# Ledger of designs, part 50: designed miniproteins, single chains

Each design is a single chain, and the fold is of that chain. pLDDT is the mean over its residues in the fold that is shown.

## One batch from the design tools (miniprotein)

Design m1726
Fold by ESMFold2-Fast:
Structure m1726 (fold): chain A 73 residues (1-73)
Amino acid sequence: MYEKELVLDVAPGDGELVERAIRVAARHFEEKTGVKIEVETELDGDKLTVRVRSEDPALVDQVLAAAEKIAAA
């Protein structure tokens, strides 16, 4: 499996909303491709650590790119 980790800055109080949005995005990619995507998140104050695993490295990169966009919104 391919695995990558990203640490995102989130607005105070928005961590859980960003986390949920990232999970929704990952499920969308999983449904569209039929490839399993595993997402783990850890929230520490204004820092959100996102770990993504998949058999497809392109999907790992796509989910992380979506996570960055969601956190920046």
Scores: mean pLDDT 83

Design m1727
Fold by ESMFold2-Fast:
Structure m1727 (fold): chain A 72 residues (1-72)
Amino acid sequence: DLETAAAFLRKVAEGARRGATPEQLRNAAISAEQMGLPEAAKYVREAAEIMENGGDAAQVLEEKADELRKKA
């Protein structure tokens, strides 16, 4: 469900804003896969790499959540 995936991405984005590490984002991606949210898992893994390179992972996750919600 794209709406569920979007909600998951927003929750992870909030975690990133509160100081979550790239490793914690990778754990969230594993949880998304276990929940049957492969799109969310993919975007969370990409956000973890962005965070490691000093980018704004929270912004990227929110943008992807909006894209998924628009398609739902």
Scores: mean pLDDT 83

Design m1728
Fold by ESMFold2-Fast:
Structure m1728 (fold): chain A 58 residues (1-58)
Amino acid sequence: PPVEVTAVESHPGRLVLTVRNVGDTPVTVSLAVGRFRSAAPVTLAPGETADVVLELVR
């Protein structure tokens, strides 16, 4: 899916990713970075930017 990460903020036990759908269709993605995962899939409309919280998985 044509999704880019435009910013990452590190917090204790969580990451906040700013992500954007750079494609022409809606996309639903589950985000993971190392041991950090989104609790639910995120749906992005074309050109939409969203902040997604990823929590540390034990």
Scores: mean pLDDT 78

Design m1729
Fold by ESMFold2-Fast:
Structure m1729 (fold): chain A 71 residues (1-71)
Amino acid sequence: SPSKEELERAALEMAAEALTVTLFKHPEKVTKEDAKLVVKMLEENKKANGYLTPEQEKALEFAKKVIEELE
């Protein structure tokens, strides 16, 4: 069976993917907490893989912009 940490990571990654879709289509519906989750998961993916795809870079920029607007 997967470890508790692996299951938690998978759940957070799935949530971040769903939030990324919302961020591109309806950024006004994304909360500061949700935007921070997207940033965290994308930064972790960049650290693990050494790069982000162009779509992921745009998602990171959008999430950071939402955080700035909600400060």
Scores: mean pLDDT 76

Design m1730
Fold by ESMFold2-Fast:
Structure m1730 (fold): chain A 68 residues (1-68)
Amino acid sequence: MLSAEEAAEKAKEGLEKAGFEAEVEVDKERNKVTVTAKGPNGTGVGVAEATELGAMKAAVQAYIQAQE
């Protein structure tokens, strides 16, 4: 029931609490959500469809990539 935008904001807050610098972008033209997570070990970027589930998937991918 959350919009992609609200789900992305929630994911951003979660990443920030985990010690990452997070940025989110919703691209309606490509139907994409991009989540970027920046930490001391590196930067991760996740991309998925512009939906609630897509925003969560993008956040998880960014988190994993940012580790190593």
Scores: mean pLDDT 79

Design m1731
Fold by ESMFold2-Fast:
Structure m1731 (fold): chain A 63 residues (1-63)
Amino acid sequence: AEKEVEKVAEGFRKFLEQNKDVLSEAQMRQLAEREVEAVGKDYGEEAARRLRERLEKAMEEVF
């Protein structure tokens, strides 16, 4: 679960950095919520919570 959360977070961070000039912050948040929802279904609520925190921090650092 933790390794998968890290992979998803790292993938999203790279996607965010590559697309920050073409996608709005709101669109990025919507995509982040979809990733959190998917991880929650596969790995449970704790994994979803950890991913949410990592994605929110990454977005704050970029925007």
Scores: mean pLDDT 78

Design m1732
Fold by ESMFold2-Fast:
Structure m1732 (fold): chain A 75 residues (1-75)
Amino acid sequence: MKLEELFKKINEIAKELGLPPYKSLEDFLRDLRILAGVYGVPLEELLKNVDKAVELFKKYYEDIKAGKIPEPYEE
């Protein structure tokens, strides 16, 4: 599956949760790498399995909203 399709699906989920959509694939990929690290899932698997990536993003947003996971730090 194409990375662009995953990007589109994640932006739809962000909108449903009242979060701003990603403006670029670069911003999306940065957060996808963070998500992969947080949940211990290889980035390759998330890029190949869109449904798994979607589920992890939903869980990630839910966990951030619930205060279970600290926001990713950008430096």
Scores: mean pLDDT 70

Design m1733
Fold by ESMFold2-Fast:
Structure m1733 (fold): chain A 63 residues (1-63)
Amino acid sequence: ISEETVAWIAERFGLTREQARELAELLLKAIEEQSSAPADEAAERFGLTPDQVTDAGVHVLLS
């Protein structure tokens, strides 16, 4: 995951860079495992809507 992707997530959702990195790692794990469970955990942990999680996931996938 690129530092640019982490920075984008942090700015877009008002997260710290550490929180944005944790979110990006959970979304990458969800993609790799073909499971929504890590993405659902991220939404709950960071107070994000399903649409926000999807937007972040697309950026993680494209980085």
Scores: mean pLDDT 78

Design m1734
Fold by ESMFold2-Fast:
Structure m1734 (fold): chain A 89 residues (1-89)
Amino acid sequence: LLEEGEKALKEKNYEKAVELFRKAIDQLTGEERARAYLLLGNAYLQMEKYDEAIKAFEEAIKLATGPLRREARAQLNYAKRLKEWKEKT
């Protein structure tokens, strides 16, 4: 599911990527579930769905540890910045 979702994301099939990552979230726990949330947030970010991306990254932060948590925080800050820039443009 994660690999299939990442492939869909690479092919810019963001709707399919979202569906696959949501299915992965339901089947995974802990750090792997955090990774699925991080990838879900990335898919929403590519779709310019910043509020959905922010929520996904927040969930990733709650579950993640170490480097993955740091990555999720960086992505959260980036998504918030993109939302602000879109509002100012």
Scores: mean pLDDT 83

Design m1735
Fold by ESMFold2-Fast:
Structure m1735 (fold): chain A 60 residues (1-60)
Amino acid sequence: MSDEQAVQSIVDVYKSLSPEEAKEAVKSMLRALIRSGHRSVLDMVKEALPEFSELIDEVA
């Protein structure tokens, strides 16, 4: 999976779910990416979606 595709998937999940469900789903996706070694995706998400910076810091 490309880093751009991962970022887009996170955005799509955020837009399709309720705010509370979206946060939990995004946290789960971010934890999976961290465990698989895709830490560069976290930096891309922080740059593209600054509002997720706090959420990323919670899972990192």
Scores: mean pLDDT 71

Design m1736
Fold by ESMFold2-Fast:
Structure m1736 (fold): chain A 83 residues (1-83)
Amino acid sequence: MEPLSKEEIKEAQELLSSKKFQELLKGTVFEDLLDGSKIKVDGVADEEFKEYVRAFEMLFNLPVTGEPDKETFEKLKEAVEKA
């Protein structure tokens, strides 16, 4: 598992706080729980960020670690771009 760079974490934080990510949560158990308002775009993987990463991993049947890696990041970018 290859860890993300600080810049990739910032991009992931922006994606997870986006309206497009909220569309991915629509109809899921996370729709009303994760609104993106608590995510800081600072390149630091805090507890709020890890909760959003876990939700994404669960939605896409990835191992639920809460630790962002390059595979998770690439899938996140693809999913948000298609939303």
Scores: mean pLDDT 74

Design m1737
Fold by ESMFold2-Fast:
Structure m1737 (fold): chain A 69 residues (1-69)
Amino acid sequence: SKVEEAKKEAEKLVKEMLEQGLSLDEVLKKVQEYMKKVDEWLKEDPEAAKATLEVLQKGVAEALAKEAA
């Protein structure tokens, strides 16, 4: 359940950033802020942390694709 909750929270963050039309720089800043939370989760729930990292990496890739277009 925690892994699914972590994925949902990260997916919501990515969706909000992309829907708001944030620049790549703004997306990277928000991801960096969220990474502080992921670092704490690496100690408590490494699977939730890894799942969150995967979602964030995909979000950054989508922002990069938008910037390149």
Scores: mean pLDDT 77

Design m1738
Fold by ESMFold2-Fast:
Structure m1738 (fold): chain A 77 residues (1-77)
Amino acid sequence: MEELEKLIEENLTEEMEELAREFAERIAEELGLTPEQREKLLEMLKMQAALMRKLGYSLEEIREALEELAEDIIEGA
C-alpha cells in the first residue's frame, strides 16, 4: 500500500471526504474543469484534508483551509 493511500484511509473521515467533493465541484464549476480534471482535484483535496487531520487540525480548521484554498484557486484564475 502506498503511503499516500494509507494516509487517506487512516485519516480521512466521511465528513472530510464530503467537504473535499463539495469544494472540488465548486472549483470545477467556476473554472469550467473537465470531469478528469475535477477527479484529480478531488484526490488532491482529499490528500490535503487527510494530512491536516494527521497533523492534529480539527474538522472546522480543515473546512476553513479548504475554503481558503478554493477561493485562492478561483480568484487566481
Scores: mean pLDDT 78

Design m1739
Fold by ESMFold2-Fast:
Structure m1739 (fold): chain A 79 residues (1-79)
Amino acid sequence: SMEERIEELARELEERFLKELEVKDPAVLELIREKSREVAERIVREGLSPQERLQLEAEAYGEVLREIAKLKKKEAAAA
C-alpha cells in the first residue's frame, strides 16, 4: 500500500541520517524521525522525480544540521 511505501522509505531515510550524523540526542533523533516521515510522505504521495527527491532530502538534511548547530551552541553557552 501507499502507507507501507511511505513507512519503508521513512525508515530508510532515518537510517541514512542516523548513520551520517551519528547523533544520540533524543530531540535530534525525534526531529530526524519526523523529517524522514515528512520527506517520505511527499515523495510517495506527490510522485516526485529523482531530482525533486534529492532536493527535498537535501533541504531536510540542512534543517537537521541547523538544529544540531543550535543545540551545540546552547550547550557551549551553558558550560
Scores: mean pLDDT 82

Design m1740
Fold by ESMFold2-Fast:
Structure m1740 (fold): chain A 69 residues (1-69)
Amino acid sequence: ANEDAKKSAEAAAKAAEAGQSAAARTGMWHANLLSDTEEAKEYALKGAEAGAAGNSAEARKYAQLANDA
């Protein structure tokens, strides 16, 4: 993938860990838009959904998966 997508996913993971659901959702949405693989996009979408729901643990999990894809 690219640096900007990974940085967005990392920022979303940290925001989710801090309980900042809106920031986590925004970061994962940016990761989805910047990702160049379908796998990374899928994980970013799942992370954004978890972040929007306030599920910081799941948002962090998917942010890491998107970063690794």
Scores: mean pLDDT 67

Design m1741
Fold by ESMFold2-Fast:
Structure m1741 (fold): chain A 97 residues (1-97)
Amino acid sequence: SRLEELRKRIKELEEKIKELEERLKTASEEAQKYYREAILYYQRALGLYEAARKLLETHDPSDPEVQEKVDFLVELAKEEEEKGKEYEEKAKELEEE
C-alpha cells in the first residue's frame, strides 16, 4: 500500500540521516559543511513524508482531496531529498581527496 511505501521511505531516510551524522564526526571541515546541509534537507524531506503518512493514517485514503494533499507533500519531500543528495555527493567528493 502507499502507506507501507511511505513508512519504508521514512525508515530509509532516518537511517540515511544517522549514517551522515556518523560521517560528519570524522569528515574534513570543508566536507562537514556539505554534510550538515545534506542532513538539513533530508530532515525536511523526512518531516514532509511523515506529514503525508499521518494524513493517510487519520483520513480516508480513498478521498481524492486526501490523495491530492499526500501527492503535494510527497513532491515537496522529493525536492528536499534531491537537494540533500546534491550536498551529500559534494561532501563525499571532498572526502575522496
Scores: mean pLDDT 88

Design m1742
Fold by ESMFold2-Fast:
Structure m1742 (fold): chain A 69 residues (1-69)
Amino acid sequence: SAEVEALARELLEKIRNGGGEAFLRAFLHALSTLADDPEAAVAFLSQWLPKGTPPELQRAVTAYLLSQL
């Protein structure tokens, strides 16, 4: 959905702004190592989402980003 894609873009931009392209690549690699553990992937990624993001949306953004890897 457009909301999931927008949150994913905002999250990736926040990471890039915090540590540059090298940090973004390291983040995406770390996320990819959690592809077979959905709960761990959500917990890892959710620390970068806005406070108050609903659990169902946290899961949707995580699944979306994993599908783009």
Scores: mean pLDDT 85

Design m1743
Fold by ESMFold2-Fast:
Structure m1743 (fold): chain A 75 residues (1-75)
Amino acid sequence: SMDDIQRLQQGSRRLLDRVLQQGQDRNLPQTLLDQMRDLRRQGNRDVDSAQTVDQVVSVRSQTMRRMQGLMVQGQ
């Protein structure tokens, strides 16, 4: 249902916010944090533009993977 997609979109945005917060808590370099903020912004747009559950999950997973890659790079 559309309500299910909307809840999944909202949950996905919260998850991306959590990943960014984790990067901040780890005191990553500002350049990496700025890249994580850009990925989160784009990920939120892509999640909000998704029309199916599978599209939301795909975009969320791709964005999370990219953000987590920056966290590993910052270690």
Scores: mean pLDDT 88

Design m1744
Fold by ESMFold2-Fast:
Structure m1744 (fold): chain A 69 residues (1-69)
Amino acid sequence: EKKVKEIIEESIKFLTDFLLSTNPELKREDIEKALKEKDPEEIIARYLALKDPSLNRDEALEKAKEILK
């Protein structure tokens, strides 16, 4: 639904900006394409873990699955 699509888009944007800040030689379009090919759960989990470093990988994945339901 719209809420799920919005969080996926926010996650991709956040991760793209983060990856560009650490790897400026990469193109935004290439990063966005690579992220769109990944599972939405993985993308949201990575985004959540970066926003809250106290979350472990399994906790972030569980929250991502809950968002996608």
Scores: mean pLDDT 78

Design m1745
Fold by ESMFold2-Fast:
Structure m1745 (fold): chain A 74 residues (1-74)
Amino acid sequence: MLSREELLERIGELMARYGALYHDPNASVAELQEQKAALEELRRLVREQYPEETLLIQTLDENIRVLEARIAEL
């Protein structure tokens, strides 16, 4: 299992990457799919280990949805 500290580090890294990709009109399908997969894995871990983090889970779900919509439009 990820420690709480390792989880927070991964959240920070993935959220920073999400923000960069969200504002990049030249982001490739591969980059968007990679970020989506990383967020889906993080969401799975959060739901299993920290199910009380409802706002975080909702944020991850919304970010995944945004990436899915963008991939579908490419």
Scores: mean pLDDT 80

Design m1746
Fold by ESMFold2-Fast:
Structure m1746 (fold): chain A 66 residues (1-66)
Amino acid sequence: VEEDIKRIEELKKKALEAVKQGNLFDASAYELALAVHYVTSKDNPEVQKAAKEALEEVSKAIDEAE
């Protein structure tokens, strides 16, 4: 669980760094990876919540950067 949450946080950090650098292609790729974690984590509400929150934050950052 902790390792899954850590991976989600790492993906979020990379996505936000990509947005900051203006690299929206990489940011979108990390956003997709977060969406996969959200969909596949249905058996663990804690991991699913972390993925959803990270995905929402990244999606908002991408939308605001466009």
Scores: mean pLDDT 78

Design m1747
Fold by ESMFold2-Fast:
Structure m1747 (fold): chain A 55 residues (1-55)
Amino acid sequence: SEIQEYRNAIQQLVSEARAQNLPDVEILNLLLELAKKYNRENFAESIEINLEMLG
């Protein structure tokens, strides 16, 4: 299902980002792009709010 594909994509992205020791802002930007790609508008909005709080 599309939901399961999105969940799997999040897990892969977070795992790889942690392995690369990426900063939180970079990880959130990657998650934002992923949310937009999968048309998860509510998640994209939540990520954008968190990015603003970190900046």
Scores: mean pLDDT 75

Design m1748
Fold by ESMFold2-Fast:
Structure m1748 (fold): chain A 117 residues (1-117)
Amino acid sequence: MARRLAEAFAELYAAKTEEELREAVKRLKELMEEAAKANPDEGKVYFKGKVTKLDADGNEVHTVELEEVAVPESVFNEAIALAAREHGVLPLPSMTPGEKDSTIDELRLAPVARYTD
C-alpha cells in the first residue's frame, strides 16, 4: 500500500492543471480509504482540508479541496519517504493548531531538488 500511495503523490505533483490535480486527489483518497480498511486497529492520520502543488520556486500553482479521509500513520509515513526517494516528490503535511489527533489541514507537494542545495 505505501508504494501505491507514494505513486499517487507523484501523480499529484505531475498534475499540470487543476482538473488533473482533482483526479489525482480522488485516486489518493481511494488508496487512503483502502489502507484504512485493511488496518482498522492502527493509529490514523486524518485529512480534512486542501492539497496544494508548489512549483520549484515554492509558489502555489494549484489547490484542490480534500474531503475528510483517514490513512494509517505507518503507511502514510512510509509513503512520504518512498515518494521522496523513488519519485523526487516531497509531501509536506501541515497540522491544524490545537488538534489532539493527527489531523492534516493541508498537504503541500514540493520537488525534492529544492531541498538539496
Scores: mean pLDDT 73

Design m1749
Fold by ESMFold2-Fast:
Structure m1749 (fold): chain A 94 residues (1-94)
Amino acid sequence: MVEQSLQQARQLQQQSRTLSGSQLGRTYFQLGVHLHQAGQYQDSIDYFQRSIDLDPSLTSGSLLLISSSYQALGDTQSSQQYLNLSRQQRQLQS
C-alpha cells in the first residue's frame, strides 16, 4: 500500500543518516523498493544507483528495479537498457 511504503521510506531515510558502507547500500536498496511501491520512480532510481555504488552485490536486483521504474515513467529505451544490464550481471554471477 502506498501510505505504508512512504512511511517505511521516511523511516529508512532517517536510519541512513547513521550508516555507511554496505549497510547504507542495503538501506538505500530498501528505500528504492519502498519509493517504487509508492510510485516515486525517479527517487527510486536514484536510491538504487546509490545502492549499487555502496554494495555491488545488489547490482543485478537494483538494475532490474531501475528498468521497471523507467518503464513506469514511459522511458522504454532506458528500461530495455537496464533490463539487459541486469541479465548480463546475473549471468556473470552464476
Scores: mean pLDDT 82

Design m1750
Fold by ESMFold2-Fast:
Structure m1750 (fold): chain A 65 residues (1-65)
Amino acid sequence: MKPTATLLLRGVTKEKLPQVKKIVEELGGTFLQLDDDVAAASVDESKEEQMKKKFEDLGLEVERL
């Protein structure tokens, strides 16, 4: 089994939400909305760094769980 990484995302505004979902889908991950501006994304460990970088490029605060 390949290990998965889960990232907590803060600052997921309505304007950024479509791009966040696109990034998760492109990397084969799973998206979960937790609150209006907070979400979680899970992805294969091998894709974690790519996903984190893409989210940080959007101005999100990214925290590894």
Scores: mean pLDDT 81

Design m1751
Fold by ESMFold2-Fast:
Structure m1751 (fold): chain A 89 residues (1-89)
Amino acid sequence: GEIEKKLEEITEEMIELAREIGKKKGESELEIEITEGLILIQLAVSKLNGYDPSLLKNEAEKLLKEAEELGDEELIKKAEEILKKLDEL
């Protein structure tokens, strides 16, 4: 399970990024928790599909766009690093 562990670690980084973006956007805790739940569903689907990262890549691209809209260079960099890690799987 090396790929599974890496995918789970990247997913945890995505959840942390989504929480930071949500807070900066002024989202409610419920809205942030919904985004976290959706990311966890994408992880579960990835595990069922032989660790295909495609759905998580789509979600990471969405987080990158939201970070770009905020103009937050640190969040943009975090989203780009997550996408790079998913591409290296």
Scores: mean pLDDT 89

Design m1752
Fold by ESMFold2-Fast:
Structure m1752 (fold): chain A 77 residues (1-77)
Amino acid sequence: SKEKEEEWKKLAKENKKLAKEEIKRLYEESGDKKLVDNLNKGIKDAEKQSPRMAAIGYGAVAGLAAMGYEASKIENK
């Protein structure tokens, strides 16, 4: 339905913002440029998808960046 399409578009926008924020946080903590570049490639790949797949892709990138941040915190203690 059109309502479901708009919900997926909204979620994609929110997840993209979250992914960018989590990547920034990861970079500030880890300094891992290669990991950050790979995650940013994930964002660009998600941009090419339908709204539903983009929302899922951005969410996956956000989750991976958040986990990378936690891993960096453990290794730097």
Scores: mean pLDDT 88

Design m1753
Fold by ESMFold2-Fast:
Structure m1753 (fold): chain A 89 residues (1-89)
Amino acid sequence: ADELLREALRLLGEAEEALRAGDRATAISLVQQAKELAVQGALLAGDEEAARRIAEETDRAIAAIKAGDYLSALLHLGRARRLVEELLA
């Protein structure tokens, strides 16, 4: 569980960097990968509610990136990151 959650945090950080660099395609790909790992990690930790919330926030981040809403994308990425960090605490 911890390994998947730590990898998801790394990918979310890389997604924020890609987004700041204007590379939306890379940002979307990294968020999709982070979602898969974070949801799996949360489920392995026995937290179905955290898995659901992580999926919602990452999906909203992807939608915001596709819409060109940079600030909304960063907000939802930040929320996803906090949920993953809470599972590691």
Scores: mean pLDDT 89

Design m1754
Fold by ESMFold2-Fast:
Structure m1754 (fold): chain A 87 residues (1-87)
Amino acid sequence: SEALERLREGVEATAAHLESLGQPELAEEVRRLGERLLRAVERGDWEEVIRLVSEIHFLELKAELLAEGRLDLLERIEALRKEHERL
């Protein structure tokens, strides 16, 4: 479907952006999560889709903070994510 093709293209564009930020390991994780995202969409597992999209967005933010040397902000965001996951 066109929607699945657009999702795959979006995942690859995100991974390419992370590589451009000097984060090839995070780019590969985005590609791995993207394959899971496509499978979740094919299954109609919308809760998993929302979770995976959120995780991919976090990896984008993490790559940007790492590229800027903002380890202080990254540590704070990771702490907040752990707090929210317990709720």
Scores: mean pLDDT 84

Design m1755
Fold by ESMFold2-Fast:
Structure m1755 (fold): chain A 87 residues (1-87)
Amino acid sequence: GDSIKLLEEIIESLKLAKEAAEKGDITSTIGHVLRAIGVGLQGLLDGVIDESVYELALQGAKAILQGDFEKAEEYIKKLEEKLEELK
């Protein structure tokens, strides 16, 4: 469904952002973070995802931008757990 697809896009974008950030690729990090947040915000506005999913995406993006990769991985894992609940 739409919720599954959007959540998969958010998770993939955050994973790509984390990988880029770990390599010091600032431009790719920003691009993937903006995609994750943008997809999450659109999903929230369309009622396809809830505020808890959007908040996890924001916290994951923030952790990546701050270089806190352990915390970023925790938020990505929580999003993956929510994705499994939708399957």
Scores: mean pLDDT 88

Design m1756
Fold by ESMFold2-Fast:
Structure m1756 (fold): chain A 62 residues (1-62)
Amino acid sequence: IEELVKELRSLGAPDEVIKAAEEAMKKGLTKAQAYSIAARKAFELGHVEIAKKLLDKALEEL
């Protein structure tokens, strides 16, 4: 969880996107699923470039 939060901050993700990923991990979802959920949240907030980077990260965690 802490490593995921650090990576999201390094990508410039806002706090709401980081919280979405953190909640996913707390629910026992995989790191790939957490990135996918964070990407969806970023897209909803209008951070399209961050959402794309997070989707790429989700694929890397397979």
Scores: mean pLDDT 79

Design m1757
Fold by ESMFold2-Fast:
Structure m1757 (fold): chain A 97 residues (1-97)
Amino acid sequence: MSEEELKREIAILDVAAGVLATALSFASPEERKEAAQAVRDNLDKIAELLEKLGKTEYAKKVRELADQFLANAEAGDVEGTIAAVREAIRVSDEAIK
């Protein structure tokens, strides 16, 4: 996979994660659980692609934020959950500049 292809896939996943994070702010408890799994899957994929891009420190930070996201989601902390996703998007956007 080319560097350009990796960066494009990361950018697409960043947009998807942002849309899902927005949905969390008005979701029911059942919808939040499903959305949380989708967000976690997207963050894990972003970290994998960042690792392939050689951005190891950024990949590690995204994985740490994915763990924080899951912990906040399990605690029912919607604001903390959204904040973790937004920070992960910011980190991945910085990595692909």
Scores: mean pLDDT 80

Design m1758
Fold by ESMFold2-Fast:
Structure m1758 (fold): chain A 70 residues (1-70)
Amino acid sequence: SHMEKLRQEEEELRRKGLEALHAAMDDGVATQALVDRIRAGETPEHQALRRLIDEMAAGGKAGSAALAAA
């Protein structure tokens, strides 16, 4: 299905982006350059990572709201 294909493509892009991020982790300059490219959304892989970060941030905000309500 179209949805299944989009999920597989998104997972592949996220995997490739995370692999690049892990490879850069030991070099602060390389890590910063990669973060800047992710923020700019220069490639489909960077755009997928930006979406992942936004999802994680949204989850964190939902958790903070739940804690504030308690």
Scores: mean pLDDT 70

Design m1759
Fold by ESMFold2-Fast:
Structure m1759 (fold): chain A 98 residues (1-98)
Amino acid sequence: SELELEREITLTLFLLFAASVEADLTIERLEKGKISVEEAEKNLKLVEELIEEAEERLEELEEKGAPEEELEKLRKKIEEVRKKAEELKKKIEEKKKE
């Protein structure tokens, strides 16, 4: 049971890491003109989908009685990645106005 919870927490952290990296790379490439606005929008959609999956996994972990310390770490990671997604969204809108 504990080993299964540890695996689910680790997988959820990997999803959030992937979303964070995708957002950061997309912001950098968009700012440098290396990708189109359309490509950045597709990447944002992927980031948002990964965040949604992580939130669903967090709900399941809460129901399974995962440690509150680990749940709080996941909530903070989700919030951090959501802020990056919002930054990417703003940069896309700014680029559209150019």
Scores: mean pLDDT 88

Design m1760
Fold by ESMFold2-Fast:
Structure m1760 (fold): chain A 113 residues (1-113)
Amino acid sequence: MTKEELIELAKKAGVKVENLPDSLTEEALRILKELIEKGKVTSISSETFAGTPVLRVETTLPKEEAQKILERLAEAAPDDIGVEVVYNGVQVGSAAKGTTLDGTYSSGRAAPP
């Protein structure tokens, strides 16, 4: 799957996609496609932190499933890309291939039920 195909799919599904990095692997693009098709993500973007691109994914899934998405994307991402997943506006965690960025970002905007 190509980056262009992912962007078209996201537009049709009402998912916001901005600044998607060109260095995403085919496996990472495949995972993102699956999440979009299943209605499990609302936004995909990328920002640069300290010279490193970070892929940010917002999901409607509960925290446990959001953590699984983070792990899948971090494993599939290139070594020079970070990944972060946000659930209901709360960051679940951050990871880069071979590195976890847990504790670098704020978590818990609302008390869990």
Scores: mean pLDDT 69

Design m1761
Fold by ESMFold2-Fast:
Structure m1761 (fold): chain A 69 residues (1-69)
Amino acid sequence: DPVARAKDVEEFIRLVAAEKVAELGQATEDNSPALLRAVIEGARAAKEAGLPAKDEATQHTLDNIVASA
């Protein structure tokens, strides 16, 4: 469902915009490699869809997540 996927991506961007990406990344890394992959794929999908980040710091964080994949 593209709508459900877009909603999940928007929620991920909201978490990144709230500067929670470090906490999210660390929790994901320690608990599940599959969850870390899902986070990276979500960030990539958001960037490919052209969804705007809240600010430059959030955009930089998204770019770093995609680059680390």
Scores: mean pLDDT 55

Design m1762
Fold by ESMFold2-Fast:
Structure m1762 (fold): chain A 55 residues (1-55)
Amino acid sequence: ASKEGNELLQQAVQAYRAGDFEESATLFRKAVALGADLSQVSPDVLQQLAALAAE
């Protein structure tokens, strides 16, 4: 997995927890594009991030 992608994925989770859904969606899209290891995030949080990124 990409170290840069993993870093952005962690930032996306932090933004989501802070209620910054627009930043979270943007960071999640970038993390996925860079090959982040999605298994490091809980399935529930991952579903929410994916839903936000789809909007």
Scores: mean pLDDT 81

